# Designs tried in a protein design run: designed miniproteins, single chains, continued (3). Part 86

Each design is a single chain, and the fold is of that chain. pLDDT is the mean over its residues in the fold that is shown.

## One batch from the design tools (miniprotein)

Design m10976
Fold by ESMFold2-Fast:
Structure m10976 (fold): chain A 108 residues (1-108)
Amino acid sequence: SSAGAEARRKELQEIQRLIEEGKYEEAFERISKMIREELSKEPDLSEEEKKELFELLEKVAREALEEGLDLAEIYERIARELMKYEGLPEEYEEEIEKFRKKVEEAIK
């Protein structure tokens, strides 16, 4: 619905603002919530919104790692929820794997 799309747009903007404010834990929790809602029986995120959500997840992970925050638990939870998504396009599985590898390289 148009109202749902507007609410999701606002949430994505709020997540971006939290990242800019250094509130990485809150940003991760909001990303995790959006992923759980998409994994519901009636998923409604567009392909563009899914891509933006993955890009925000990558940005939060990079900036939090630069600050020295432990992301292991939050990252594992989010990645696990994404992998449970039925009908997830193969390209999103590749994006999740790329993200995992980038986090792994940053930790080394």
Scores: mean pLDDT 65

Design m10977
Fold by ESMFold2-Fast:
Structure m10977 (fold): chain A 71 residues (1-71)
Amino acid sequence: DEAQRLVEEGQEHLRKGALAYQKGDYETAIKHFEEAAEKYREAARAGHPQAGAQAREAQTLKDRVAAEKAS
């Protein structure tokens, strides 16, 4: 299932983003959260019913880290 595979790829990017954030590597965290959001958007287009909400959550995480880095 393409949609499920894309969700799993998004989840892996969320994990990598969270790990980078914990290390203080905000640029890497932003990149991974952005990739997660894109994978979830692709999954939503492929028909995954929850992927749109997951994409919004990943985008929110990316925006929060970007705001923290800018401060």
Scores: mean pLDDT 88

Design m10978
Fold by ESMFold2-Fast:
Structure m10978 (fold): chain A 97 residues (1-97)
Amino acid sequence: SSNVEKMLVLVEALEYYREHGDKEKARKIMLEAGIEEEEIERAIALAEKLTPLEWEALKYRVKALLTGDREYAEKAIELLSEARGIDKEELLKQLKE
């Protein structure tokens, strides 16, 4: 699906931005993939707010959504619990609302 391809490009462009600091090149990559400017701005703002562990957790969450692989989902939970300094069981309780 088009949305799956856009999500992958978004994650890859933001990874590039986080590694190299080149915001304009990241924007260009996302624009060429057909992502709208408002969505690009929100994505960049989110990437700038996340700690390294929260960013790794987000990447695994995206991989889980794209592949349906349970192992990626479990890794995302592990990284997010570490980033927040709480147990996986406590994190899962919080995510259940």
Scores: mean pLDDT 82

Design m10979
Fold by ESMFold2-Fast:
Structure m10979 (fold): chain A 109 residues (1-109)
Amino acid sequence: MEEEIREMIREVVLEAGKKLGLSEEVAEALAEKAMEIIRTEPEASLEEIFERLEKLALELGLSEEKARIAALSAAAVAGLARDVLNGKMSVEEAKELAEIIVENIIEEL
């Protein structure tokens, strides 16, 4: 299950990163951080997840606007991944929802 969740996060975040013009390395770092947060901090709010991902994106050299959009996308994916970990939805359902949510976030640009 963790392997499937990690791959789902990585796949969705990498695809979002390509659309945002991020390097693969930056997108992978955000995906790894999202997975780390949901595993080590199961009580973290979506706001806390977002703030940590935005901080990482800024540290990796993204502009404030790109960091915000990348962090929102990764936080949304992390929230859905946590729902899978908690047995609230399947990996397949979470992936479908994550792709829709991320597209809507990016479309605001």
Scores: mean pLDDT 83

Design m10980
Fold by ESMFold2-Fast:
Structure m10980 (fold): chain A 64 residues (1-64)
Amino acid sequence: MLTTVTITTKPAVDTATGKVYGPGEVITLSSLTILPDGMIQGRTPEGNPILAGADGVSVDGVAV
């Protein structure tokens, strides 16, 4: 199942391409992991790794 992540305050980065997603942008992920340091790591359906701060995003419309 695909998870939708909305960027709220802090940019997310696609570490494969260097693309930066800013506030108000939406990323669709095929997988998502929340790390103990408050970072999230996800992958797009294409397999690109996405790195974001958990405090700067909403997952499926719910703030984390």
Scores: mean pLDDT 76

Design m10981
Fold by ESMFold2-Fast:
Structure m10981 (fold): chain A 56 residues (1-56)
Amino acid sequence: ALSKEQGQELEDKIRESKGSGKHPKLKELFKKVDKDGDGYLDAAEIVELAKLMEKE
């Protein structure tokens, strides 16, 4: 289960992926859940991203 601390960690990894482009799959999943496209995710969006990543 995701907690606030895990959400912060996941968000940090997403920002890194967006900046470096080292994780193309994570980048695509991030864009899929980030409807605003502002590079930040709400708690609900972070949970959705985590579910997609676990499915991968």
Scores: mean pLDDT 64

Design m10982
Fold by ESMFold2-Fast:
Structure m10982 (fold): chain A 117 residues (1-117)
Amino acid sequence: FPIIDFSEAPGVLLPIQLGKILQLLDTGQNEKAKKMIESLLNVSTTNLSGVKTALQTDKNKIDSKTLNKFVSMLIDVANKNPEKSEGVLHLLELLDTLFSDKLSPSLKSKIKELLKS
C-alpha cells in the first residue's frame, strides 16, 4: 500500500492521513507509521477541524493501546524536533482533550510539559 508522504506537501493534516497512521500502528507497521508521524513536522496547525470531527466520530473505534503508542511517538518526535513541532503539539493538545480518559497518566503529564514550553 502506498504511504502518503506529507513531507513533500506541507499543509493541513487530513483525516485520511491520520487514519493511515493509526492503521499502520494497529497492524504493527511501526517504522512506516513513525516516518509518516515525522512528516507531521511540516503540517500547518491553522485548521484541525476535519481531524477533530473524524476523531470524535470514531472515538470508540480507536484502540487505547494504539492511541497510547501514537501519542508516545508524537511526543518523541516533538522532543527531537522542538523548532518544528508546532503541528505535532497542536495535535497532542487535541488528542489529550478528546481522549483524556484513554491516555496513560504519564503521557498526559508529558503532553502538559511540552505544551508549557
Scores: mean pLDDT 71

Design m10983
Fold by ESMFold2-Fast:
Structure m10983 (fold): chain A 81 residues (1-81)
Amino acid sequence: AVDALLAELVELGMSEEQAAAIRATLAATDDPLEREFQLRLLEASVRVARLYRESEEAAREENERALAELAPLAEALRARR
């Protein structure tokens, strides 16, 4: 659920305005691949933000892992543009 991820990010420091903008973007997106990419990006952002509270190094490693995980979706989106 997008709302649960956005609520977690707000608790971790994201503004309500930014969360509302992300929700609006997802609601306006008809492309399933773009929605999947945005959802995966939100999930990765939560993991990175949680780790950042514990350790900058752990957050950096998770960010690198998330970028690698998202790379195939980003490539597919670039190929469509």
Scores: mean pLDDT 79

Design m10984
Fold by ESMFold2-Fast:
Structure m10984 (fold): chain A 74 residues (1-74)
Amino acid sequence: MRLGVTLRPDKPGLVEAAEAVIRALGGRVEAVLRDGDRVTLVVETDQPAATIRAALTPVVEALGGEVVSVTPVP
């Protein structure tokens, strides 16, 4: 399935850390979209949104960021 993972702020290392977590879960980042202080990763994964959010939240928060949303996209 395809998920939109929105992170804040758009900081160096946040995208790289999120991509590493997604890859560790067997997912793939297809696109990175930037809008103001937010970054949205478009992810192909077999994991549900709740699993991706649970894995990303501690890593992103350790880097001073937040996971704004993880939502299925068509």
Scores: mean pLDDT 82

Design m10985
Fold by ESMFold2-Fast:
Structure m10985 (fold): chain A 91 residues (1-91)
Amino acid sequence: SREIGETLRRIGALINLERAETLSESQYPALADDVEWLLEDALRRREPLDEEELELVEKALEVLSKSPIIPESRIERLRELFEEVRELNEE
């Protein structure tokens, strides 16, 4: 039901919003959900993310690390998924 292009646009919008102001409590879980879906979709399809998309995910993980409400265990899981996707780009 999620589309890659829409997911990338939402991630980018929240990164830009966080640079201008603080994200709301509901926006951090939404960002985490979009990042998780994007990484899981890439792994499921075995389709690598391009360099710009990888940079976007890295920025999103940095934003999530500043969250007062996202559990550290979830951030670590997302970082592990990101590393698995990065390995697809090296094969």
Scores: mean pLDDT 81

Design m10986
Fold by ESMFold2-Fast:
Structure m10986 (fold): chain A 90 residues (1-90)
Amino acid sequence: SAEEEERIKKIEDLLGDSRLSEKSKEEIKKLLKEDPFNFKKIAELIAKDAGGGYAAAAYSVITGVKLSAEQIAEIAKIKDPKKVAEALEA
């Protein structure tokens, strides 16, 4: 679908980011083949390599959900990548 293609394109654009490890990029590519809308798993990998603030900003761009600077700053304080992903799905 057009929505699936747009989601995949936005995530592929993210894979060009040097902050992500090659291992995380490979894991994200596998997740895209399974379910490109399951961003929670992708967000956990982004937070692991680049931190919660970057994961929150990427979530906003990829999903179109508008997060305030204050919301991004609060998520950036979260140290556990899994908890970052849980916060973004709330």
Scores: mean pLDDT 78

Design m10987
Fold by ESMFold2-Fast:
Order: C-alpha cells, then sequence, then structure tokens
Structure m10987 (fold): chain A 61 residues (1-61)
C-alpha cells in the first residue's frame, strides 16, 4: 500500500480528532513509524491507532 493513500484515509477515520492529532498521526504513517510511536506522538492509545490504521488500510486497498 502507498503510505500517502493510507495517511489520507487515516485522516478521514480520525476527522473528529483535533487537527494537531490528525496531522501527527498522518505524518507518522508517512515516516513509516510504528503504531506505538504514532500513538505517542498523536496522544492516542495504541489500540485506537491500530484500529484506525486497519480501517485506513482497508479503505486504501
Amino acid sequence: LDPNDVASELARVLRDEPAATVNAAANGVMEGRSNREIAERAGLSVSTVSRALREARERAA
């Protein structure tokens, strides 16, 4: 999967989150960061990031 497509779909999944949180998560995906690192930077739980990324990858496919 293209990281750009996954980042775009992740931003849609997280649209109700603050813009800073969405931006941090999308940048983490673009940089190839782990779910844990994305969670730490975005201020989300690892389980939330894992679920959102799974949904984003399904939408990007």
Scores: mean pLDDT 82

Design m10988
Fold by ESMFold2-Fast:
Structure m10988 (fold): chain A 78 residues (1-78)
Amino acid sequence: SREEILAGFRVIMAGGMAYTMERIAEKTGDPEIKKLAEKTRELYEEMRELYLRGAPMEEIDEKFLEANRLELEVQRLV
């Protein structure tokens, strides 16, 4: 379905966010950024499992919004 395709894009985007934040943590050496990157990776893994189980897009979007909040926190720290 269209919702399933969009949910898949949310999962891919969250994976990209986790990767980017991990690279920023590596470049800055900031332990706070490292913690935020680790939390974003956990959210990506949770979203991936929800997607594979056919969970509603609303549950995936809730975690995606949290990942976006963590990304904004990293942007404030750099």
Scores: mean pLDDT 90

Design m10989
Fold by ESMFold2-Fast:
Structure m10989 (fold): chain A 87 residues (1-87)
Amino acid sequence: MPDDKPQSMVDTVYELLVNEEILKELKSGKKLTREDIEKIRKSMDTPELREQAIKDAPVNPIDLGSVRGKLQQTKDEIYSLYPEFKD
């Protein structure tokens, strides 16, 4: 299709959406274990979220830099709250 997006861009947006939800749960004051995080990741593996990631994925590699930056900021905030989740 004329607007076909690289899988790596879709994967980056998907990871951002998942990490934003994890950060939201952590900020809610819930005590989450690594197993709880894994459960959240599995519960978010839905066709709807994957379609959303495809829609939100940039068509231009330059715009992917912005998404990667936001993903890194989200991960950094998670790691600042819970250093044990750093991978």
Scores: mean pLDDT 72

Design m10990
Fold by ESMFold2-Fast:
Structure m10990 (fold): chain A 87 residues (1-87)
Amino acid sequence: SSLLEKLEELEKEIKKLMEENKVPKWVQDMILEGLKGIREYVEKGDYEKALRTLEGLKAYAAQVLDEEMYKKLEEKIDEVKKEIEKV
C-alpha cells in the first residue's frame, strides 16, 4: 500500500528529525510507538481509529516538543491524515 509506504517513510523522517534535534529518547519512543499504532490500524483498514490516534499523537507532541519540531511533525501528520481521509 502506498499509504503504508508513506507512513514508514514518515516514521524514518521523524526519527531522524528527533535525533538531530536531541529530543529525549523517552519522547522519541512514545512518538514512534504512536506512529506504529497508526500504521497497524491502517493495515487493518481501521481508518477511524488511525485518525483518532493521529489526533492524540498531535496533542501529545504539542505538549512535549518545541514549536519548530511540533510544526514539522504536524505538517507530516496532516499529509498522512489527508491520504487516510481519501479512503
Scores: mean pLDDT 82

Design m10991
Fold by ESMFold2-Fast:
Structure m10991 (fold): chain A 81 residues (1-81)
Amino acid sequence: DPLLRELEEVIRELEELLEKAKEAGDEELAKLLEKTIERLRRVREELERNPDDPEIRREAEITLGIGRLVLGVAKLILKKK
């Protein structure tokens, strides 16, 4: 499932950025990343249980898009520090 693989990849990248945010002492960014990772993990688990459900797949696509946006913003913030 390509969507499941993309979710796993974005979660991994966000986890790496979370480590960097903690090292930088950015508590607000760290909290945002933790919440985003949690949401992506929940959606991934739901997709694993219901891989052919069109509503769950749509929710996963939207959540993946949000995750990618947060990833981009976090990279920008961490470059400034």
Scores: mean pLDDT 85

Design m10992
Fold by ESMFold2-Fast:
Structure m10992 (fold): chain A 94 residues (1-94)
Amino acid sequence: LSEEEQRELAAKQIAQIFKEAYEKLEKAKTKEEMLEIVKEAVKRIRTYIPEELQAEFDKLYEEAIKKLEKAKTKEEMLEIFSQFGLEVLGLLSR
């Protein structure tokens, strides 16, 4: 596969994982459940991140998890996760 084809396939898989995780987050009842959903989604997403982008992805995740741990409401956590998803997909579109 070309580099462009590999990135396109990775982006599609990552977008699907974010969508599934967001749906699970909407149904979650506790902050602990939401953090576990995010952790599992990120673990899956990272396997699709190209090696050259993994360090940048890890920085985005560190920033996102720090914000999620400080969040007070479910709505704040959903917004943080949504923003993280946009940043990750933006990274892959380059």
Scores: mean pLDDT 84

Design m10993
Fold by ESMFold2-Fast:
Structure m10993 (fold): chain A 82 residues (1-82)
Amino acid sequence: GRLALDLYNQGVDYYRQGNYDNAATLFQQSFDIFKSNNDYLGSFITNSNLSIVYRQLGNFDQARYYGDLSQDYFDKYLALLS
């Protein structure tokens, strides 16, 4: 919960600074915690931001991979609301 959010917020701060490598590391660490807790909304948000970061780094294969994961987690989150 709190640790995952704190790592996510640090990732956002690095992203705003243009430090995409550190942003990717922190978003990955945040995602690992959300994933371990089956937090689909947190997993959606972190994978969405990983997709954006890898696009900025020019790693389009990783950007697609995390974009697809983000969509899958969003679909799982929506299923919980039905």
Scores: mean pLDDT 91

Design m10994
Fold by ESMFold2-Fast:
Structure m10994 (fold): chain A 56 residues (1-56)
Amino acid sequence: SLAEKLKKEFEEHLKGKEITPEAELYATGFLTLSVSPEEAAKEGAEYFYKKALEVA
């Protein structure tokens, strides 16, 4: 699933790095939205995933 893919990629990105509270919020956002069947929610998941990577 998209949620499983994004979670694994984010965990690999964080390997050896300290996670910030801001990155945690964005990660919660993309994981929550990635389980929704709605197209707008998938776009939101991609947006928050990008933000999580930027601040992690």
Scores: mean pLDDT 76

Design m10995
Fold by ESMFold2-Fast:
Structure m10995 (fold): chain A 82 residues (1-82)
Amino acid sequence: MEKFRAQLEEARELIKQGKFQEALDITSALLKAAPPELLHEATLYWATAVALVTNDEKRFLTEAESAGIPQEEIDEAKTYLK
């Protein structure tokens, strides 16, 4: 659990630093290995990183909604897309 939480925090910091590809790599790995309790957070950061790498907000929205992420969390992630 602590390892996955640390990786999520690292991905968040990478997004803040503009290192979107590195954040995408970490979150992609987390989606394959993370326990169910962290899948929503991992999916949110993954979708955010994908959107920032591809500059495609519509793809982010489609993938986040498909994963069942709460709208409030999606709205927060949109602030990173600008």
Scores: mean pLDDT 71

Design m10996
Fold by ESMFold2-Fast:
Structure m10996 (fold): chain A 74 residues (1-74)
Amino acid sequence: MPSEEEFLAAVERLAADLVAKAAAETDPRRRQRLLSSARAFRDYVLREMERMNASEEVKRRVEEIFDATIAAIE
């Protein structure tokens, strides 16, 4: 597993990419797919953090990033 810093940076980059793709997407069906993908990634990442025994700080930041990402796409 990458370091907590590397992991957090990867999550931030993925979230930013999803928001940018959603903002550029004019097809409602594709935008809905991006939203579904964001939710699926959130569930997967939360489950993996449980396995990794990630710190409370990292868990909090990841939850904040995904909550903001989902809100921005909706």
Scores: mean pLDDT 77

Design m10997
Fold by ESMFold2-Fast:
Structure m10997 (fold): chain A 101 residues (1-101)
Amino acid sequence: AMKRIPDEVLEHLRRAGEAVAEYLKDKNPELAERIRDLLAHPGGAIAALATVAVEMGKGKEIAELFRQGKPREAFEVMAKLFEEQGIPEAARHLREAAKVA
């Protein structure tokens, strides 16, 4: 169980998820639809971003950082991952989440 994440952080995470879904709509439409479905649920931004992190092989590292109470470091790891995958808009929103976490 995690500490409650502030709404400001969740909004930045939602925007990161939307950027990932937009990027993937032509490259992986099935994953893009799965992300958008998760984002349609209140608080689904974390589930959406976790889904992408698992698909990209970083899910365990990111989960461990959250478990250690290091959400800023977790968001920075996700930002670097998405930047390396060519999704700089998602990385930007994740870095904004890291600043307010």
Scores: mean pLDDT 77

Design m10998
Fold by ESMFold2-Fast:
Structure m10998 (fold): chain A 92 residues (1-92)
Amino acid sequence: MAEEVRKLIEEARKAIDAGDIDRAYQLVRKAMELVRKLIDEGKIDQARELLPEVLEVGARVAKALFDAGQTDKALEIMKEMRELEEEVEKAA
Protein backbone atom coordinates (compact mmCIF):
# COMPACT_ATOMS: atom_id res chain seq x y z
CA MET A 1 0.00 0.00 0.00
CA ALA A 2 2.74 2.55 0.85
CA GLU A 3 4.45 1.81 -2.51
CA GLU A 4 1.07 2.28 -4.26
CA VAL A 5 0.59 5.68 -2.56
CA ARG A 6 4.09 6.81 -3.64
CA LYS A 7 3.40 5.70 -7.23
CA LEU A 8 0.11 7.65 -7.26
CA ILE A 9 1.91 10.77 -5.95
CA GLU A 10 4.56 10.49 -8.71
CA GLU A 11 1.87 10.00 -11.38
CA ALA A 12 -0.11 12.98 -10.00
CA ARG A 13 3.00 15.22 -10.14
CA LYS A 14 3.59 14.18 -13.77
CA ALA A 15 -0.09 14.82 -14.61
CA ILE A 16 0.13 18.35 -13.11
CA ASP A 17 3.32 19.06 -15.09
CA ALA A 18 1.53 17.84 -18.26
CA GLY A 19 -1.51 20.06 -17.53
CA ASP A 20 -3.82 17.05 -17.03
CA ILE A 21 -5.57 18.48 -13.98
CA ASP A 22 -8.50 16.02 -14.03
CA ARG A 23 -6.12 13.04 -13.94
CA ALA A 24 -4.04 14.64 -11.17
CA TYR A 25 -7.24 15.20 -9.15
CA GLN A 26 -8.27 11.52 -9.49
CA LEU A 27 -4.77 10.27 -8.59
CA VAL A 28 -4.53 12.47 -5.46
CA ARG A 29 -7.99 11.37 -4.27
CA LYS A 30 -6.98 7.72 -4.69
CA ALA A 31 -3.73 8.37 -2.77
CA MET A 32 -5.73 9.97 0.08
CA GLU A 33 -8.11 6.97 0.13
CA LEU A 34 -5.15 4.57 0.48
CA VAL A 35 -3.67 6.67 3.33
CA ARG A 36 -7.06 6.43 5.11
CA LYS A 37 -6.93 2.62 4.65
CA LEU A 38 -3.48 2.62 6.32
CA ILE A 39 -5.02 4.46 9.30
CA ASP A 40 -7.94 1.97 9.43
CA GLU A 41 -5.42 -0.93 9.42
CA GLY A 42 -3.48 0.64 12.34
CA LYS A 43 -0.44 1.44 10.14
CA ILE A 44 -0.25 4.96 11.54
CA ASP A 45 3.53 5.36 11.12
CA GLN A 46 3.25 4.66 7.37
CA ALA A 47 0.30 7.07 7.06
CA ARG A 48 2.30 9.81 8.88
CA GLU A 49 5.32 9.30 6.58
CA LEU A 50 3.18 9.57 3.43
CA LEU A 51 0.89 12.42 4.56
CA PRO A 52 3.26 15.39 3.84
CA GLU A 53 3.79 14.32 0.20
CA VAL A 54 0.05 13.68 -0.33
CA LEU A 55 -0.79 17.13 1.12
CA GLU A 56 1.90 18.79 -1.02
CA VAL A 57 0.64 17.33 -4.32
CA GLY A 58 -2.99 17.84 -3.20
CA ALA A 59 -2.32 21.55 -2.63
CA ARG A 60 -0.80 21.81 -6.13
CA VAL A 61 -3.90 20.12 -7.62
CA ALA A 62 -6.24 22.43 -5.64
CA LYS A 63 -4.37 25.51 -6.95
CA ALA A 64 -4.51 24.19 -10.54
CA LEU A 65 -8.26 23.51 -10.18
CA PHE A 66 -8.88 27.07 -8.86
CA ASP A 67 -6.81 28.53 -11.72
CA ALA A 68 -8.90 26.45 -14.19
CA GLY A 69 -12.19 27.68 -12.64
CA GLN A 70 -13.07 24.26 -11.14
CA THR A 71 -13.80 25.76 -7.72
CA ASP A 72 -16.09 22.96 -6.45
CA LYS A 73 -13.43 20.27 -7.06
CA ALA A 74 -10.74 22.47 -5.50
CA LEU A 75 -12.83 22.99 -2.34
CA GLU A 76 -13.65 19.26 -2.19
CA ILE A 77 -9.98 18.18 -2.32
CA MET A 78 -9.00 20.84 0.26
CA LYS A 79 -11.70 19.55 2.62
CA GLU A 80 -10.56 15.93 2.12
CA MET A 81 -6.95 16.98 2.81
CA ARG A 82 -7.94 18.71 6.09
CA GLU A 83 -9.99 15.69 7.20
CA LEU A 84 -7.13 13.28 6.40
CA GLU A 85 -4.59 15.43 8.31
CA GLU A 86 -6.92 15.51 11.35
CA GLU A 87 -7.43 11.71 11.19
CA VAL A 88 -3.66 11.08 11.14
CA GLU A 89 -3.08 13.54 14.03
CA LYS A 90 -5.85 11.95 16.15
CA ALA A 91 -4.45 8.44 15.51
CA ALA A 92 -0.95 9.48 16.63
Scores: mean pLDDT 84

Design m10999
Fold by ESMFold2-Fast:
Structure m10999 (fold): chain A 79 residues (1-79)
Amino acid sequence: SIDVTDVPLKAEEVKELVERLAELSIEQLKKAGIPYDEEKIEKELEEAFKYIDEHEGETFVVDAQVLKTLEELEEERKK
């Protein structure tokens, strides 16, 4: 069996991943009582989305562990 640690994603899938990671990261910071710069996070998200759009048609490679961690965090949030 081929063990694939890297997951190929399309631009739309990467945008969704980045948005969800940012949302969950903000939630964790709020739970920990750590101050965060909302404007900086919004700007970084806009820049990330612009980069993804400029590379539309390319395959983005994401570590499968990142996707698994995201799914586990989202499941915990919904409980």
Scores: mean pLDDT 71

Design m11000
Fold by ESMFold2-Fast:
Structure m11000 (fold): chain A 91 residues (1-91)
Amino acid sequence: GLSDEDEELLTEPSRKAEELLKKVIEEKLKELGKKTLTKEELKEALEKTIEETPDEVARLLLLAQLYAQVEKDMERALKLVEEALELLRER
């Protein structure tokens, strides 16, 4: 599991990734006139957010979210979070 130190390191990048994703989701919902996105629409929103995200750590966290929520591949999602943590520890 994540330690308190790992959670602290992830806090700001996770918040940044969440804020970017929220904006893309809100724009997509307005465009489609919907309250919720389908799995395919969520995948498109995540992929767009990843492409528009210049921060490597935030991009890895968004990829982890894609694998966890869309692909249901928790093992791959966790590996991406571990890669993000390694980058944060090197900074």
Scores: mean pLDDT 78

Design m11001
Fold by ESMFold2-Fast:
Structure m11001 (fold): chain A 59 residues (1-59)
Amino acid sequence: MYEFTPEDLEQLLGLIDGEPITDEMKELIKAFEKRLGLPVTGELTPEQLAAIRAKLAEH
């Protein structure tokens, strides 16, 4: 089974900083949220980014 890595998430965040959020990017965000046990919204709010970073620090 494929497992998302912290590097995959960092790459995704870097792309979002320079690009408009597409439907494909929203699906990836939802997948990361679900994988990390966070609420699935498809949005990257500052609160969700902080929660994602906290979850990554647990690994």
Scores: mean pLDDT 63

Design m11002
Fold by ESMFold2-Fast:
Structure m11002 (fold): chain A 88 residues (1-88)
Amino acid sequence: GEPVTVTVRFVGPDGVTGNEGTYEVKVGESIEVTVTNTAGDGKTYKVVAVATEGVTANSGTVKSGQTITITITVTAAGEHTVNVVVTE
C-alpha cells in the first residue's frame, strides 16, 4: 500500500485518557488507539472518532475503569487527522 501519515488527537474529560500521536502506515492498514476511563465517577462515556475523508474508525463507549480500542483504518493515501472525542 502507499505510505500514509495519520495524526491522532484526543479530547476528553478529566480522568479519561487516550493515546495521541503520529502514525506511519500504509493504505489498507489499521492503527489501534486506546481510551481508558479512570475518572472514578462511575460514568460511561461515549467515544467518537471524527476523521477526515480517507480514514474510517469505529465508535464506542468506555465504562468506569475500562479500556477500549478504537481501530482507525486507512482507505486513502496522504496525511489524515483523527480527533477522538469523549463525551457523556
Scores: mean pLDDT 82

Design m11003
Fold by ESMFold2-Fast:
Structure m11003 (fold): chain A 86 residues (1-86)
Amino acid sequence: SLKEKALELIENGTVENLEKAIELIAELVKQKKYDEAIELLEYIAEKFGLKEGAAAEIVLIAKENNREVPEEILELAAKAREQAAA
């Protein structure tokens, strides 16, 4: 449910929808659904032409647009980078 809703928001590609998608990804991280959260971050990277596995770049883009980033998303960005290196 959360994953499906986040995917729809990402597909629309607006900054407001990206912010809402990030909130849903944070909820997935709180539920320990890291694989689903990472998949959504990778989809954001693909949709916006960002570097694959660049969860950290997605976080930076959100911050540069004055969007609040939860600590859970920062932790997920670290995990995504670790998985890309493995």
Scores: mean pLDDT 68

Design m11004
Fold by ESMFold2-Fast:
Structure m11004 (fold): chain A 75 residues (1-75)
Amino acid sequence: MVEEMAELLKEILEKQGLPELAEKYKEAVISGKGLTLSPEDQEKVEKAVEEMPEEKKKKIEELLREAREARAAAK
């Protein structure tokens, strides 16, 4: 499941022309670290996911939500 989500994110971001961001997400998901993204990176991923099927969108949106929470908790 974690590996599936990492692969999905990488594929989506690469298709959108964001290979550096794709690698960043893959490493974060596989290593179990929170997806702590800048607001700019988060926006790019959200737009990239917009065209995906509902089922895949839900999985990615869950990861993005975790990233937002991690960012809010950081001090």
Scores: mean pLDDT 65

Design m11005
Fold by ESMFold2-Fast:
Structure m11005 (fold): chain A 93 residues (1-93)
Amino acid sequence: MFGRNSRLLADFIVEESKGKLSRENAERLAHYLLLQFLEGKTRILNKILLGQPLSDAELAELSKATGVSKATIRRNQPVIHKALLRYGESQRP
């Protein structure tokens, strides 16, 4: 279920952040990123998975959609990357 998957990704983000991201912000980011993936909107997701830094415009897009500040997203992009990799591994059969 989407809710279960969103919570699992949020848990990985919290763990990888080591206190740098609140659970609320992790849940907002996880929900948005998984929703974008399900809708086939993979541009930002692919950049994170490739370790490419998000542009200021892409950070503004994420910030507007999630309510998480651009500075917080920028600082935690490596955290989100590691969490997405862990999430992907957890979904393998």
Scores: mean pLDDT 83

Design m11006
Fold by ESMFold2-Fast:
Structure m11006 (fold): chain A 71 residues (1-71)
Amino acid sequence: LEKLGRMLRESLETGSEIDASELTPEELEKLREIEREIAELGRRLEAEGASREEVERRALELARERIEELL
C-alpha cells in the first residue's frame, strides 16, 4: 500500500493521473475505497450547506490523511 500512497501524493502535488495498470488489485481496491469515502464526505458536507470551497478543502484534507495512513 506504500506504493499507492506515494503515487497518490505525487498525483496530488503534480496533478498527474494515476496509472491504474501499475497498481495491484489490493491497491486498486484501496484507491476505490478512498474515492468512495471522499464522495461520501462531499455529499454529507453539501447536505449541511457547506460551500464548494469548503467541500474541496475538506476533501483534500481527507485525501492527505488517507495518503499518510498508506505510508
Scores: mean pLDDT 78

Design m11007
Fold by ESMFold2-Fast:
Structure m11007 (fold): chain A 69 residues (1-69)
Amino acid sequence: EPTILKKLGLEVGEPSDPQPILEFMKENGFDLSWAKELSLLSQERVEQLLKIMEEEEVSPLAALQLLKK
């Protein structure tokens, strides 16, 4: 469901495309538990995730791993 990504501001037609995160969840066999993890992130963490993805030119997986540090 796109509801969690919309809540995080990732669904809108912003510079940050939500599709990579949705595809990442499905390709890596993540179920709705990843959507739950994303919904538990603070607004600051969501902004960091998007910034890391853009500035480091990394995949959503790598950006999430950097956030965990």
Scores: mean pLDDT 54

Design m11008
Fold by ESMFold2-Fast:
Structure m11008 (fold): chain A 57 residues (1-57)
Amino acid sequence: SKKLLEEAEKKLKEFEEKVRNAKSGEIEIDGEKRKVTKEELDEITKALREEIEELKK
């Protein structure tokens, strides 16, 4: 549905902005602020993009 797609796209955009603005590489995940590796960031980004792609079908 269009609303779920817009919400998923917003979530991805907000996550990408958090990553860009994290000067120490620490971002908030599941209510906790922690250091995230590049590999973990790539996995989270991929999962969010795959969810968006599924919602487009």
Scores: mean pLDDT 72

Design m11009
Fold by ESMFold2-Fast:
Structure m11009 (fold): chain A 60 residues (1-60)
Amino acid sequence: SDLENAAEQARKMAEAGEGAGAAASGWEATVLNGNPEGGRKAMEAGLAGDAEAAYKAAME
């Protein structure tokens, strides 16, 4: 489902460790999704390991 995919995406960002890996993933999400603010917030939440917040940001 979309919810599960978004949460898993956030987990992958967090699992990549913080810093360069998460930043790169956030950049790609921002560019590819066409929602810069949502992509950036999803990256930040994923970095913090908060899958719910990451999903919520991605949905907006």
Scores: mean pLDDT 56

Design m11010
Fold by ESMFold2-Fast:
Structure m11010 (fold): chain A 96 residues (1-96)
Amino acid sequence: SFFEGEEVTPSNEDLEYLKELLEGTDLTLGDMPIYRSVPENAHDLPLIELIHMHSSYLTKNVKLYQKGLEELRSKLSDEYVERLLRQLVQLELASR
């Protein structure tokens, strides 16, 4: 299972880095889910799978978060969006 493991909370430094990463985007940190657990090969996952994993842990405002991702895709390259999502996954893994 992709989501087996203990729930971890990123450090304040990790969260501040994440906020800084998002400052140039239309997404807020409050709209970003924190993964409970991801597979070790998460860095090799396709962008579509990363988005699907994010969608599974979206806040009550799922549609707004999805719209924000769509707007990021229109303003930024798919490669940049993938880097952003991979950074979120990496920060979750580093918090273990």
Scores: mean pLDDT 45

